# Designs tried in a protein design run: designed miniproteins, single chains, continued (4). Part 56

Each design is a single chain, and the fold is of that chain. pLDDT is the mean over its residues in the fold that is shown.

## One batch from the design tools (miniprotein)

Design m13918
Fold by ESMFold2-Fast:
Structure m13918 (fold): chain A 104 residues (1-104)
Amino acid sequence: SRASKSLPEIADEIKNSKTLTPEEKLERAVIVAAEAGLLLGAKSIDDLPKYFIDLLKETAREAGKADPEGALKALERVKSKQLFSPPELLNELIEYAKKIVEEV
């Protein structure tokens, strides 16, 4: 099933939210990207649509700039929840976001 209409809008809603904190945007971005990626049959971050990669970059950078220690702790908490099976995609997205947080 092709879910092209709602996914970019969901990504933009997270990115442009005025009510979510930078940390909350990052947590939501990672979870939504992993969930959507698994539904699309993605096996790695390279299989994700560009709008999710852009969302991860922007939310990780914003969270890292606001509170890098809090951002890293939030990513570790998402990983510990074991929300998805198989876990490989979520773990790869978390490592990608961590790298961006550490580069800010």
Scores: mean pLDDT 81

Design m13919
Fold by ESMFold2-Fast:
Structure m13919 (fold): chain A 65 residues (1-65)
Amino acid sequence: PREVSIALLAMAVAIEKGISVKRVRLRDGTAIIETDASPEQLPLAEEAAEEFRRRSGLERVELRL
């Protein structure tokens, strides 16, 4: 299923960037990623979200702390 593939990709990118992911949801073409990133890790979390957007081909990725 598409949602499982997207969640696995998000987890892989998070592991590569050293950020923690709590949950990934897909809603109408938007991926919503919930993370425990600290304020110091915010730029890294944003880089991970952009890399995930690029690899997944999704137009929108939403990051939630």
Scores: mean pLDDT 76

Design m13920
Fold by ESMFold2-Fast:
Structure m13920 (fold): chain A 68 residues (1-68)
Amino acid sequence: DAARAARLGAGAAALGAAVGSPEAAKLGQEFYDAGKRGDSAAAGRLLREAGRVAGSPLLVETGEAAEA
């Protein structure tokens, strides 16, 4: 769901800005941009890559679900 992905990305960008994390803000912005385009597959890929880097199986699974 592209609208849902855009909302999640906007929330992640806002959270990253609030906690002073440029990396989190950047990932959230890219996620928002993918969702805004209706590209839930790109949004899912971004989340999956972030999960692999962070070592979080939950983030990887969430990204895979968003790609489906």
Scores: mean pLDDT 65

Design m13921
Fold by ESMFold2-Fast:
Structure m13921 (fold): chain A 99 residues (1-99)
Amino acid sequence: SMEKKKEELIEELERRLKELEENGVEIFEALAEQHKKEDILKGLLEVLDDLKKEFNLPEEVYEKLVELVKKMAEYLESDPEKAVKYYKEMVELLLEYLK
């Protein structure tokens, strides 16, 4: 059911948020070393587009999520702590909408 898919996504996002709180800087430093910033940004935007279609996210919410992902990518190499902060804000905003 759609409700069950939403609950499963919420549980997954909450687990990812905890992982980012514990290891976010290490994860983001590894990503910045292994991947181009543009490729990371493109991948995350594709995920957000899929979520928008599956859960019918309002345009305003989607635009805010996209902006946070772009800010995350902007700081990925220069300030991993800020990159993690923006990514966490994106996950938190998505969770607020889904709950």
Scores: mean pLDDT 83

Design m13922
Fold by ESMFold2-Fast:
Structure m13922 (fold): chain A 61 residues (1-61)
Amino acid sequence: MTGTVVDETTIVGDDGRVYTILGKSSDGLIAARGADGTVAFFASGRSTPAQVGEKVTLVGE
């Protein structure tokens, strides 16, 4: 699954789900919480965190 970083606190998945960004790691992973309370991890495919307007890929539960 892919998504887009729409602002500094929000990712919108291509499935239409909205995720709230909890934090970004130095290795480029973004931790985000879905509306159902589950935590998901996204990556930009690079070693740096995605910027606003960039695509991300779901990589973990």
Scores: mean pLDDT 78

Design m13923
Fold by ESMFold2-Fast:
Structure m13923 (fold): chain A 64 residues (1-64)
Amino acid sequence: VTIEHLSPEQMRELLEWLQREFGLSTEQAQQVLVYLSLGRPELLRQFGLSDEQIAEIVERVREL
């Protein structure tokens, strides 16, 4: 999943959603976006995210 096609507004909303829903810090949410841009969603496990939560994040990005 890539995020390079997202508008600045969609990027802001995604960062806010990640912080709100998963309790991530701003820095952790930004790292999530980096790993998604690299096509490496499995790296999100380091933040304590489950496979189900990672799948939810991937689907959210895909819908944008």
Scores: mean pLDDT 81

Design m13924
Fold by ESMFold2-Fast:
Structure m13924 (fold): chain A 97 residues (1-97)
Amino acid sequence: SKFEELKEKIYEALKEKFGDELEDEVIEKTAELLAEYFLENPNPKPSAELIGEIKKKTGLDLETIYEAINIAREVVGKEPQLESFGEIIRDAVERAL
């Protein structure tokens, strides 16, 4: 399925970046969530809502989630989001997501 193929590609990319720092279970869950999001929204960007949802499900810190989203964007052939990390954090605090 497209989901399984995308999940596997995102998992491999995340494992290359975070495999020495994060447990495989956390990397797998992050890849699953990102694959679901990219299939439902073909133009997702790092946003307070997306970051908050991943944090609820994985417990990862916000900076790591921001990097993971940008890695997933590259995997699907999109340019990394250049939005300021500080702007995303400010939006997340205001929304409490």
Scores: mean pLDDT 73

Design m13925
Fold by ESMFold2-Fast:
Structure m13925 (fold): chain A 64 residues (1-64)
Amino acid sequence: GLSSLSKEHREALETLAGQAALEVKAGKLSVEDAVKAVQAAYKSTYKKDVDADTVEEALQKFLK
């Protein structure tokens, strides 16, 4: 989950999730597609995998 990440990695993931949440709110992206996009962006930038549940947790923080 999000709480298992280091502070730096959590902040990086939350930044990407926040950007994706804006596209979801604009009706341009589904939540499922946003999760996949954040996973891909995180892997591309940090060369590390992040599970979908952790991404969804971060994304939901910005959707409410």
Scores: mean pLDDT 80

Design m13926
Fold by ESMFold2-Fast:
Structure m13926 (fold): chain A 96 residues (1-96)
Amino acid sequence: EEEKRKEEKLKEYKTLVDIEDETLESLRLMARSIYELALKRAKTEEEKEEVEKEYKRLEALIKKNEENKEKKIEEELKKRGYSEEEIREIKKELEE
């Protein structure tokens, strides 16, 4: 009874983690592709420096999204009817 419900909650949490991880990886791949294409189009050293600067800005934005990953997952679980206590219990179980 209790174990089955616990397994369902853990599975839902893991699914949300996987979605966020795949989203972050897609953003990294897209940023890299944009960088490579922009670098090929850059004809001057100044244009190449601007491409590099923009890529570093995108990397910083992706890092912020990664730092907010847990908060996004918690908010999604709350929208699905999970209490803050239930979310804490799920997290503790995954650390064990």
Scores: mean pLDDT 81

Design m13927
Fold by ESMFold2-Fast:
Structure m13927 (fold): chain A 79 residues (1-79)
Amino acid sequence: WKKMKLTDAKTGKNLGTYLGKEVGDSVLIKGPFPESSTVVVEIEGFGYVIPVKIAGMDYTLGIRPGVLVDRDEVLAKAL
């Protein structure tokens, strides 16, 4: 896991720095996340632009370019 900066791609707003890792064509990001409606995020170092809904929960999200995916699916692929 490494620190990854998240930015709102539409507004340029800094969303914060989170622990994450790349898994194939997906990125896993650890919570907690600020509560938010759907945003488009850019992940520093990976160049992904992703429409996501960020939840204020203490769990891991699986994120692919263009979609929010089931974290359990991405974690199973990583194991």
Scores: mean pLDDT 57

Design m13928
Fold by ESMFold2-Fast:
Structure m13928 (fold): chain A 74 residues (1-74)
Amino acid sequence: SMEEFERVGKEEEERVKEAKETGTPAQYRETLIDANARILLMGFRLLDPSQLFTGSGPINREGWERALEELRRE
């Protein structure tokens, strides 16, 4: 839902801020990648859920893990 998306966005924003203030540059980068992946995947799911994942009902975990791995490779 949009409310859930907003909540997750705020949680990830706080996590990124903490990593920037207290973490190493590498930890900050990894947190940014993870946070952006989560937000982007949720955003695309709200626009067109069928374009991101194959499966029955809820978000496909395998698709989610693959997207995170692809972002981390860059």
Scores: mean pLDDT 66

Design m13929
Fold by ESMFold2-Fast:
Structure m13929 (fold): chain A 82 residues (1-82)
Amino acid sequence: SMEEEVQQTLEKIKELYEQAIEAIKAGKIDEAMKLLREAEELRNEMLKKLLEQKKYDLLNQFAKQYKELSDKVAAALAEARA
């Protein structure tokens, strides 16, 4: 189902972000940027699919959960630069 696809995509993005945070902590910034780009590609594909299928409630849920995950990455980057 579309709901299962949204959940699977969020789980993949979460895993990529957790790997990116670990790469940031290890000073492997190029690796972290690659992982973040992969997560962004997954996000963009899911947003496009939900928008085209007019699944607005799922789109809003996905966007909110994605923002919470991306905020954690932004915090890790800020800490690494301090």
Scores: mean pLDDT 85

Design m13930
Fold by ESMFold2-Fast:
Structure m13930 (fold): chain A 108 residues (1-108)
Amino acid sequence: DSVEEGLARLRASAERVSEELRRRIEALLERLREILERSKSLGELVAALLELLGASEELIEEAREDAEKGIELYNRALEALAEGKLPEDFRRTEDLRALEAARAELAA
């Protein structure tokens, strides 16, 4: 599926969540779009995504230097989040909490 199609579907479903969560979802989707549009290398893209998810500065820098390792860290983080767990060496940021809350509401 295209990124535009995915974003449109997520925005449509956001109307069913609270006003606060909808605002957070929209802001997060806009930042994701911006990252995808301006990232010049795979390492920079993965580092930016890890930063959004609340990864430590050390992990973010590792991703910039080693894109493959960054992808592995990102996939591991997504697996943990899908299980409702905080990934290792990640902080519970407001954006991560908004993503977890939005996922729960959209799944209900």
Scores: mean pLDDT 62

Design m13931
Fold by ESMFold2-Fast:
Structure m13931 (fold): chain A 92 residues (1-92)
Amino acid sequence: AEEEEVLARIEADPAVREALERADEAMKKAGEATKKGDVEAAKKAAEEVIRAARAAVEAGADDPAVRAALERALERAEGMMEKMIAAAEAKA
């Protein structure tokens, strides 16, 4: 129940939503680069994902529950990007 309420507040904030949309687009590019074994493209896309995720945390900073949820998402994104880069390197 609380997760649905936090997600609704995230969706209601245009600045948070725009930052998350940029992160999602960069994440798709990271996935494509990883599949192709393109290490340079994967690293660039990963940097953009992390930059966009940090922007979302900053935009949501006035709502402690939103900020906490976005900080956890940023930690997960950082771990996922490290794994994606490693997977691209293994295919290269």
Scores: mean pLDDT 82

Design m13932
Fold by ESMFold2-Fast:
Structure m13932 (fold): chain A 87 residues (1-87)
Amino acid sequence: HHHAEELKKRFEEALKEYKEKHPDTDQDVIDGLRKVVEEAIKEGLLDIVERTIEMLEEGKDPVVVLTAAAIDLSAARLERERKERER
């Protein structure tokens, strides 16, 4: 299904637009956003990717976006582990 590929493309476009509007954004934050989104895609957590894209498109502070995405990823991993323990 093309959903993950579409989200990845939309994320890269949102990130590019954000950098154009906020050229003073730290490269470490940009790299962090890319890593969190890449991990979320690999783990099938597409809702996290979608939410991250929405926050970037809204022009939210990239540190806030990165922090929220990292927390969401951790929470999703915890939920997965909880369900795994129910086997």
Scores: mean pLDDT 80

Design m13933
Fold by ESMFold2-Fast:
Structure m13933 (fold): chain A 55 residues (1-55)
Amino acid sequence: MEELRKFLEEHLDEEIDFKAVGEKFGVSEETVRRLRLELQIERGVELLKEAVAKV
């Protein structure tokens, strides 16, 4: 799971094949998509620290 998170963090701004990534890390395509979305949300929250308190 940590491996998948690192991969997605490194490729947040890149097009990836969710199915191929899922197969590579032994998880479902849906799990990959969900994790990427969570990481994108966390990144968005970091941007808010520049103007307001972290939500």
Scores: mean pLDDT 72

Design m13934
Fold by ESMFold2-Fast:
Structure m13934 (fold): chain A 62 residues (1-62)
Amino acid sequence: MSALLSAVMKAIEDGVKELTPEEAVEYALSMGFSQKEADAIREEIERKGLKRVSIDELASLL
């Protein structure tokens, strides 16, 4: 499972509707993904020019 997909699923479990890039990184790291994998999520969100992303928008980056 990709780090981004895992972060999105964990956020849904926690009832979160929006994530910052930093929060998405924290979710990935908490699930045991590498720093490089977590940083890739942040880079994808920042590439879209987003400072805060809904769960639906994060899922569309998969």
Scores: mean pLDDT 70

Design m13935
Fold by ESMFold2-Fast:
Structure m13935 (fold): chain A 72 residues (1-72)
Amino acid sequence: SSAQKEADALVDKGHEAGNRGDLEAALEYYEKAAKILEEAGLDSSRELFAASQVAAALGDEERAKELREKAK
C-alpha cells in the first residue's frame, strides 16, 4: 500500500537519523510513520515502540509512556 511505503521510507530516515545520533529527528520520523499507518488503519505497533525507546533515551518519560501504551 502507498501508506505502508511512505511509512517504510520514514522508518528508514529514522534509522539514518538514529545512526548519526540525531535522536530528536529519529523520534519525529518514527512518530510520523506511526501516524501515517494509523490514518490508513494499519498496524503501527513497531513504529510506536521504536518512537517510545527514542523518547526514553531523550529523557521524555511521559512521551515514552504514552507511545508505549499506544503500541501495547
Scores: mean pLDDT 89

Design m13936
Fold by ESMFold2-Fast:
Structure m13936 (fold): chain A 55 residues (1-55)
Amino acid sequence: PYKIKVGDVEYIIEGEVKEEGDEVILPAGSKVIVDGEELTLGTDVKVEKSKVTKL
C-alpha cells in the first residue's frame, strides 16, 4: 500500500502503482481510502513522486 499527502488530507492506495520518471501513476480501478471511505479510480491518476510514500 501507498500513502499520498495533499495538504492536510492523506489518501491510502491499495495495491501496486507504476513509477514513471518523477511521477507515480495510480491505475484505473485502484482502491483509495480517504477518511475511512473507499473509492475506486475511474481513470489513471498521475501524482508527483515526492507526495507518495510506500507503506
Scores: mean pLDDT 78

Design m13937
Fold by ESMFold2-Fast:
Structure m13937 (fold): chain A 98 residues (1-98)
Amino acid sequence: MTVEYPYEDIEVDGELRLDFSGDAPTLRTVGEVKVRNNSTYQVVARYPPGQRGPVLLKTGNKGETVVATSGGAGLEVVTQGKPGETISVEGTFTLEYS
């Protein structure tokens, strides 16, 4: 299975890999990775249900943008980056525009 994520408006500082081991392609980091949103849209990093604990993620140096949403399967952890923001991500997640 070959899938490319749109990286045209995204700058990555660190090691970010595609993971095809699940039902859908995901992104996986090696350590902490900084993702800068140069797009005109909000970038959302969504972590899979049942992943280890709440992940404390931050935009730039100004605090946390971790959003816990209630779904039918429980709470999901989401990190959001507005245009021009840098988010810190670690582990396995999906990246989408909102």
Scores: mean pLDDT 58

Design m13938
Fold by ESMFold2-Fast:
Structure m13938 (fold): chain A 78 residues (1-78)
Amino acid sequence: SATPRDSMDLEELRKAAAEMVRAFFEKLGATKLAEYFEKLILEAKTDEELKEVEEKIKKAVKMLKEGEKEEEVIEKLE
């Protein structure tokens, strides 16, 4: 069986999620958004805050596909 959740470092899990999101945005050529979301995930303290970051990620991907610049996307998310 997998290691129990209470035996896992929550910071380690967040770092893994942050790395995945960073790599995703870097592949899109959005290095500033990669840094922005990496920071947001690492700073998130609750599952509710992580949900909010997920919604922002979805909006950012949509805006990038519509031709928005990384900097403009970040401003609109704040």
Scores: mean pLDDT 76

Design m13939
Fold by ESMFold2-Fast:
Structure m13939 (fold): chain A 76 residues (1-76)
Amino acid sequence: MITGKVTDEDGKPIKGAGVWIPGTDYAALSDEDGNFTIENVPEGEYTIRVTASGYEPVSKKVKVTGDVEVDFTLKK
């Protein structure tokens, strides 16, 4: 699975940020503490995208070899 936290540049959690893998059905929303979980992702290399209203979109390439933690910092 893929887990992580979405924060702003001041380290504050962002609730309701969309976290997804383009070209797949894997997606999650960050909770009120900024945490997200995407379960049952097969092993492989993926581009994860994160968006939230009022922030610049961010993407990262991630290699999934079981359980992976990936944190995102968004800028306005």
Scores: mean pLDDT 85

Design m13940
Fold by ESMFold2-Fast:
Structure m13940 (fold): chain A 65 residues (1-65)
Amino acid sequence: APLRYRVRVYNKKGELIDEFEAESPEALRAKLEEWQKKYGDEIEYAEVERESGGRRDRFRVELKP
């Protein structure tokens, strides 16, 4: 079944900093690590939407350094 991640990362004010779509868990992890290194002090949290086999799950990830 197709697997896709849509992730949006936000600052302490709840403003969108960046967004990304990954087709694998490895691509998602690499992008989150890149963002933490580049924006660590500005990033508060991410919202991740996982789509697999026509089902969508959404969850929040805390990204404080």
Scores: mean pLDDT 77

Design m13941
Fold by ESMFold2-Fast:
Structure m13941 (fold): chain A 95 residues (1-95)
Amino acid sequence: MEEEVLRVVKEAAEEVKKNGVVSPELKEKLKELAYELGVELGRTSSEEEKAEALAAIDRVLAKADEAVAAGKLSPELAEVLKELLEELKRGIEEG
């Protein structure tokens, strides 16, 4: 689960490194993939596993702003990360 989220984040980071920005088209595609992954995880997980996954996502979202403030994460990449994690969370909740 965490490995798949990291893979999506790495793909976004690679595009930022190549082009300086994630294109709107790539961002929407990554959001769709995050949602679908969330739905699959939600359908195959127990209620306890879903609660743990949602709590983990909420912790990452909470730390994103701290990472930006500490200069460890760009504001632009943090916004993309937040949108992807919100779609993943929505998928899990709806799965």
Scores: mean pLDDT 74

Design m13942
Fold by ESMFold2-Fast:
Structure m13942 (fold): chain A 96 residues (1-96)
Amino acid sequence: TKVVTVTQVIIRAKLETESGADEVMERIEELAKSDESITHFSVRKGEDGLTVEAIGIYDSPDAGRRFAKRMEELLRSDPRVLSVEVEIREALAAAD
């Protein structure tokens, strides 16, 4: 069993409406699908139906930072988004 260091990017967005959260969630998923450097990706809606959380795992810190910047720009350009929070962390992952 091999342990590797990965970069985890966590993005949280607060929306005005639940329908806005659903549409923003779809836009986040489309941006992630276009990113060849992402190893794992998940996006979910919070219990309030107004918060969207996206988590991306990267082998490269530079790739993670680039994705975080693109996602923050996408979210901040959307008038339905009230706030954006971005966290970048180092994490350990088991590989083979």
Scores: mean pLDDT 79

Design m13943
Fold by ESMFold2-Fast:
Structure m13943 (fold): chain A 93 residues (1-93)
Amino acid sequence: GEKLLEEMRKLVEELKKAVEAGDDDKALKIADELIKLGMEIMKTDDPEVLKEASRLLTEASNIIVENSKSLELDIKAGVLALLAGVLSLLSKK
């Protein structure tokens, strides 16, 4: 879990840089990597890992929504928010 959280934190920072630079292609690739990583983290039974991943994916979604004018990126933000919700729900079981 911890190694996956470290990778997720790095991707969130790179996403912020890509979005601030207006690099939509790079932001889309990073969003897809965050989605894949979130799905992998869903397989863990560690509630603290699930909770932290939920927080990071929510942060990533907000970065996109607040800074992007791209419909494709906004769709990815919606998927990230959905995954964050699922991870948060799983962390309470």
Scores: mean pLDDT 86

Design m13944
Fold by ESMFold2-Fast:
Structure m13944 (fold): chain A 78 residues (1-78)
Amino acid sequence: MAEELAERFREGLEKVLPPEVAERLAESLRQGLEVAESVEMQIAFVDEVARAAQSEAETEEQKRAIEEIARELKELIR
């Protein structure tokens, strides 16, 4: 699960952010998901990494795309 969720996040981010940034943020998510003890913690890690990704985004359209991929990941966790 953690590997698949991180890969989906990386693929989504690569559409709006540089590959280096997408890979770094996806790795942060993977590490967080591996140590998360509850569904609530997993969702919190997705939200934290999505906020970090949005801070790297240059446009509101890119920020909205990041929010959408985060929403999809949270649905897969729930």
Scores: mean pLDDT 82

Design m13945
Fold by ESMFold2-Fast:
Structure m13945 (fold): chain A 81 residues (1-81)
Amino acid sequence: SPKMEELLEREKELIERERELLKSLDKNSEAFKYFEEKMKELYEEAKKWVPELVKQGKELEAAERLIEKKEKIIEETEKLL
């Protein structure tokens, strides 16, 4: 589906942005601590709502919400650089 192709491309771009970001981040920086904390929070919260959306047949909605939340975390982390 066009939506699935869009989300797969966004995830691919997001993985590359995260990879480039992590190459430049000092592990002792506030930016790195922010990134780790927010990513941990996202995945802990996602464990609660992703299975419920998947059970309802809303896999694309679940994927889109995860991508949007990860994009925001990366954008906010980049602003701390």
Scores: mean pLDDT 84

Design m13946
Fold by ESMFold2-Fast:
Structure m13946 (fold): chain A 94 residues (1-94)
Amino acid sequence: SIEEIINEFEAQMDGLLAYLERLAAQYRAQGREAEAAVVEELKSRIAELGAETLKKLKAAKSIQEANEILQEYYRRLQEAFREAGRRLAEIRAA
């Protein structure tokens, strides 16, 4: 059901944002402020994407529409991680 898709998505979002918060805290604890900032920006971007996606899922009229919304979310999620990874690699190369 759409409700089950929403519940699973919310649980996945909570887990992902908690993971990124811990990762940023670990970088800060190591004095790696530039890497921590990249992870914090990634977390903020993902939180915004997740909120937009959740709003769309709540408006979805079918399981097919919900799946199409999730596919677009995962595409944008991959782009966000790719950009963050590129920025982290640049910091390490400097």
Scores: mean pLDDT 90

Design m13947
Fold by ESMFold2-Fast:
Order: sequence, then structure tokens, then C-alpha cells
Structure m13947 (fold): chain A 79 residues (1-79)
Amino acid sequence: DRAKLEALIAEYQERLKRDPNDADALMNLGLALFLAGRYSEAGTYIGKALLLRPDDPRIRAAARAIATGDEEAARALLE
């Protein structure tokens, strides 16, 4: 549902205004943007999450899902 994704995007953007280095919020924003079809923005936010936590297996899985266009994996990772 696009309305649910847009609400999640707005919520994570607001959380990042308070803490711009929240790697979990950056990852979830990237996943939600990807699922909303906003691919360039999704790549930007997941890249920031990877920079903050390069060895985090969940962030690495999210980056792989976005890079390969795996919507099923992206949905499974989004919380």
C-alpha cells in the first residue's frame, strides 16, 4: 500500500531530523523508498547506513535487496 509506505517514509525522515546517524532509521527509510519506487533516494540512504555500520548483516542484506531489485527480501527486512 503506497499510503502506508509514504507514512513510513515521513516517520523515518522525521526520526532522522532528530538523529541523522540512526543507522536503523536510514536502512528502513532506504527500504521503504525502494518499495515506493524511489530508487535513487533509496540508494542514498542505504549507502549512509552501510557507511555507519559496514559489517551489519541486516544492513548488508537490505543493500543487496535494493541493488538486485528484490522486493520480497526488502519487504521481509522492513520493520
Scores: mean pLDDT 86

Design m13948
Fold by ESMFold2-Fast:
Structure m13948 (fold): chain A 78 residues (1-78)
Amino acid sequence: MSKEQRRELILYEASLTTLLMGIYIAKKTNDVEMAKKLLAKANEKIKEMEEFLKKNGLQPSKSFQDMIEKIKEMEAEV
């Protein structure tokens, strides 16, 4: 993996982390509508990152896989 590809992945992970924090806050404040909107955005970002990985012949990191699992757990509770 190139240094440029690694930098791009870090930016995707940062975006996804911000969305996860937003979902967590929305759930804590019982803002169901906001939680659903942020979950939808998180799923879109996951698809974008998976497409980036496929185009570059890269495998998802353990961090990215853990984030996907967390988002799926949160979806199951909505």
Scores: mean pLDDT 79

Design m13949
Fold by ESMFold2-Fast:
Structure m13949 (fold): chain A 88 residues (1-88)
Amino acid sequence: DPQEILEAILELLEKTGYKVSEEERKELLRELESGKPLRDVLTRFLTRLVLEALAELGITDPELIAQAEAQARGLADQILELLKKKGL
């Protein structure tokens, strides 16, 4: 159920200090309903959040951007593993 998966993801992100807007929640739900693999959906969503945050701070350093993207992928893999343990 995409809604159940969405709620589990949001709970995990909020627990780690990530702030997710209503607009971002709607986009994530739409992606989950698209039938794409969960790993791809999570990686794309988290990478977008990180890139938007860096852009707002005026960060253009390619090294820092690459490190942030790698961290977003790692977080996506961790969330996916936790979802699997919940039977989601």
Scores: mean pLDDT 80

Design m13950
Fold by ESMFold2-Fast:
Structure m13950 (fold): chain A 58 residues (1-58)
Amino acid sequence: RLEELAREAGELLKEMNKWVEEEGPDLSPAEKSALMKEKHAEKMAEIGRLNAEIARLE
């Protein structure tokens, strides 16, 4: 399950990069990098929360 969520985070990064290329071609490289970094951090936090929840359900 945690591995699945880690894959989702990786896929989200790929999707975000594609989205930025398609929808935000006018964004600077710095802005694109910051957006991807923030999104990845948010997803990793979600993974942490779910991991704690899984432990409770055991």
Scores: mean pLDDT 67

Design m13951
Fold by ESMFold2-Fast:
Structure m13951 (fold): chain A 74 residues (1-74)
Amino acid sequence: EPLSIAQAIKELVDIINDPSLTDEEKVEKAKEILERYKDNPDALETLKRVFKILQKKYPDNKTIKEILKLVESL
């Protein structure tokens, strides 16, 4: 079943907000989700836009910054 981009965004936000995960674990889980979309440029552009907005809203959140860096590298 195709994962919607909205579902991927929700999963990524849930990972960022999970208090049981370390920053390293959050980045690794986010990477797994992002790698599902590595061959989908429209999905990656949507993810970049969303995470750029999140980074501006939460500039001190290291996990958001690292996820944006991962999306931009794809």
Scores: mean pLDDT 79

Design m13952
Fold by ESMFold2-Fast:
Structure m13952 (fold): chain A 70 residues (1-70)
Amino acid sequence: TAAAEALGRAGRALKAAGADEETLNALKSGVVYAQSGRLDLARAHLERALAGAPSEEAREHIREAIKALD
């Protein structure tokens, strides 16, 4: 799905940018909630990952993932 593809890109961008463990765990939680259909919780965790993202490229991919959940 478009959401799964966007989440994969966000994860790679965060790892490449050297994001901290808290930010990476927020993205992982967002992925798990998205897969279980809990979209409100997925969005909340992805917003937390966005707040901790150390690069504009990582932030953009997370924003795309959040948009793809709509």
Scores: mean pLDDT 82

Design m13953
Fold by ESMFold2-Fast:
Structure m13953 (fold): chain A 82 residues (1-82)
Amino acid sequence: KSVEDLLALTDDEARTFITNAFNTLLQQGFSAVLAAGFVALGLGIPLENVNLTGSKEELVESIFQAFLVWRAAQKEVLAQAE
């Protein structure tokens, strides 16, 4: 997905996208921590900004919270480019 497509997602759509990407990587044989790391990197989120500990639900929530912070920062950068 392009950055513009990711910025256009609602919070529910973003959570669903992250959950689906995470589950797809699990089906590919990646561990939960590696799957979470790859989803975060694919979204352009630095791994140091994501808590890669806990249950599958906690990993998805950590990525989602980091995504919300990243999305807010990207919207602010785009607003400055007016």
Scores: mean pLDDT 76

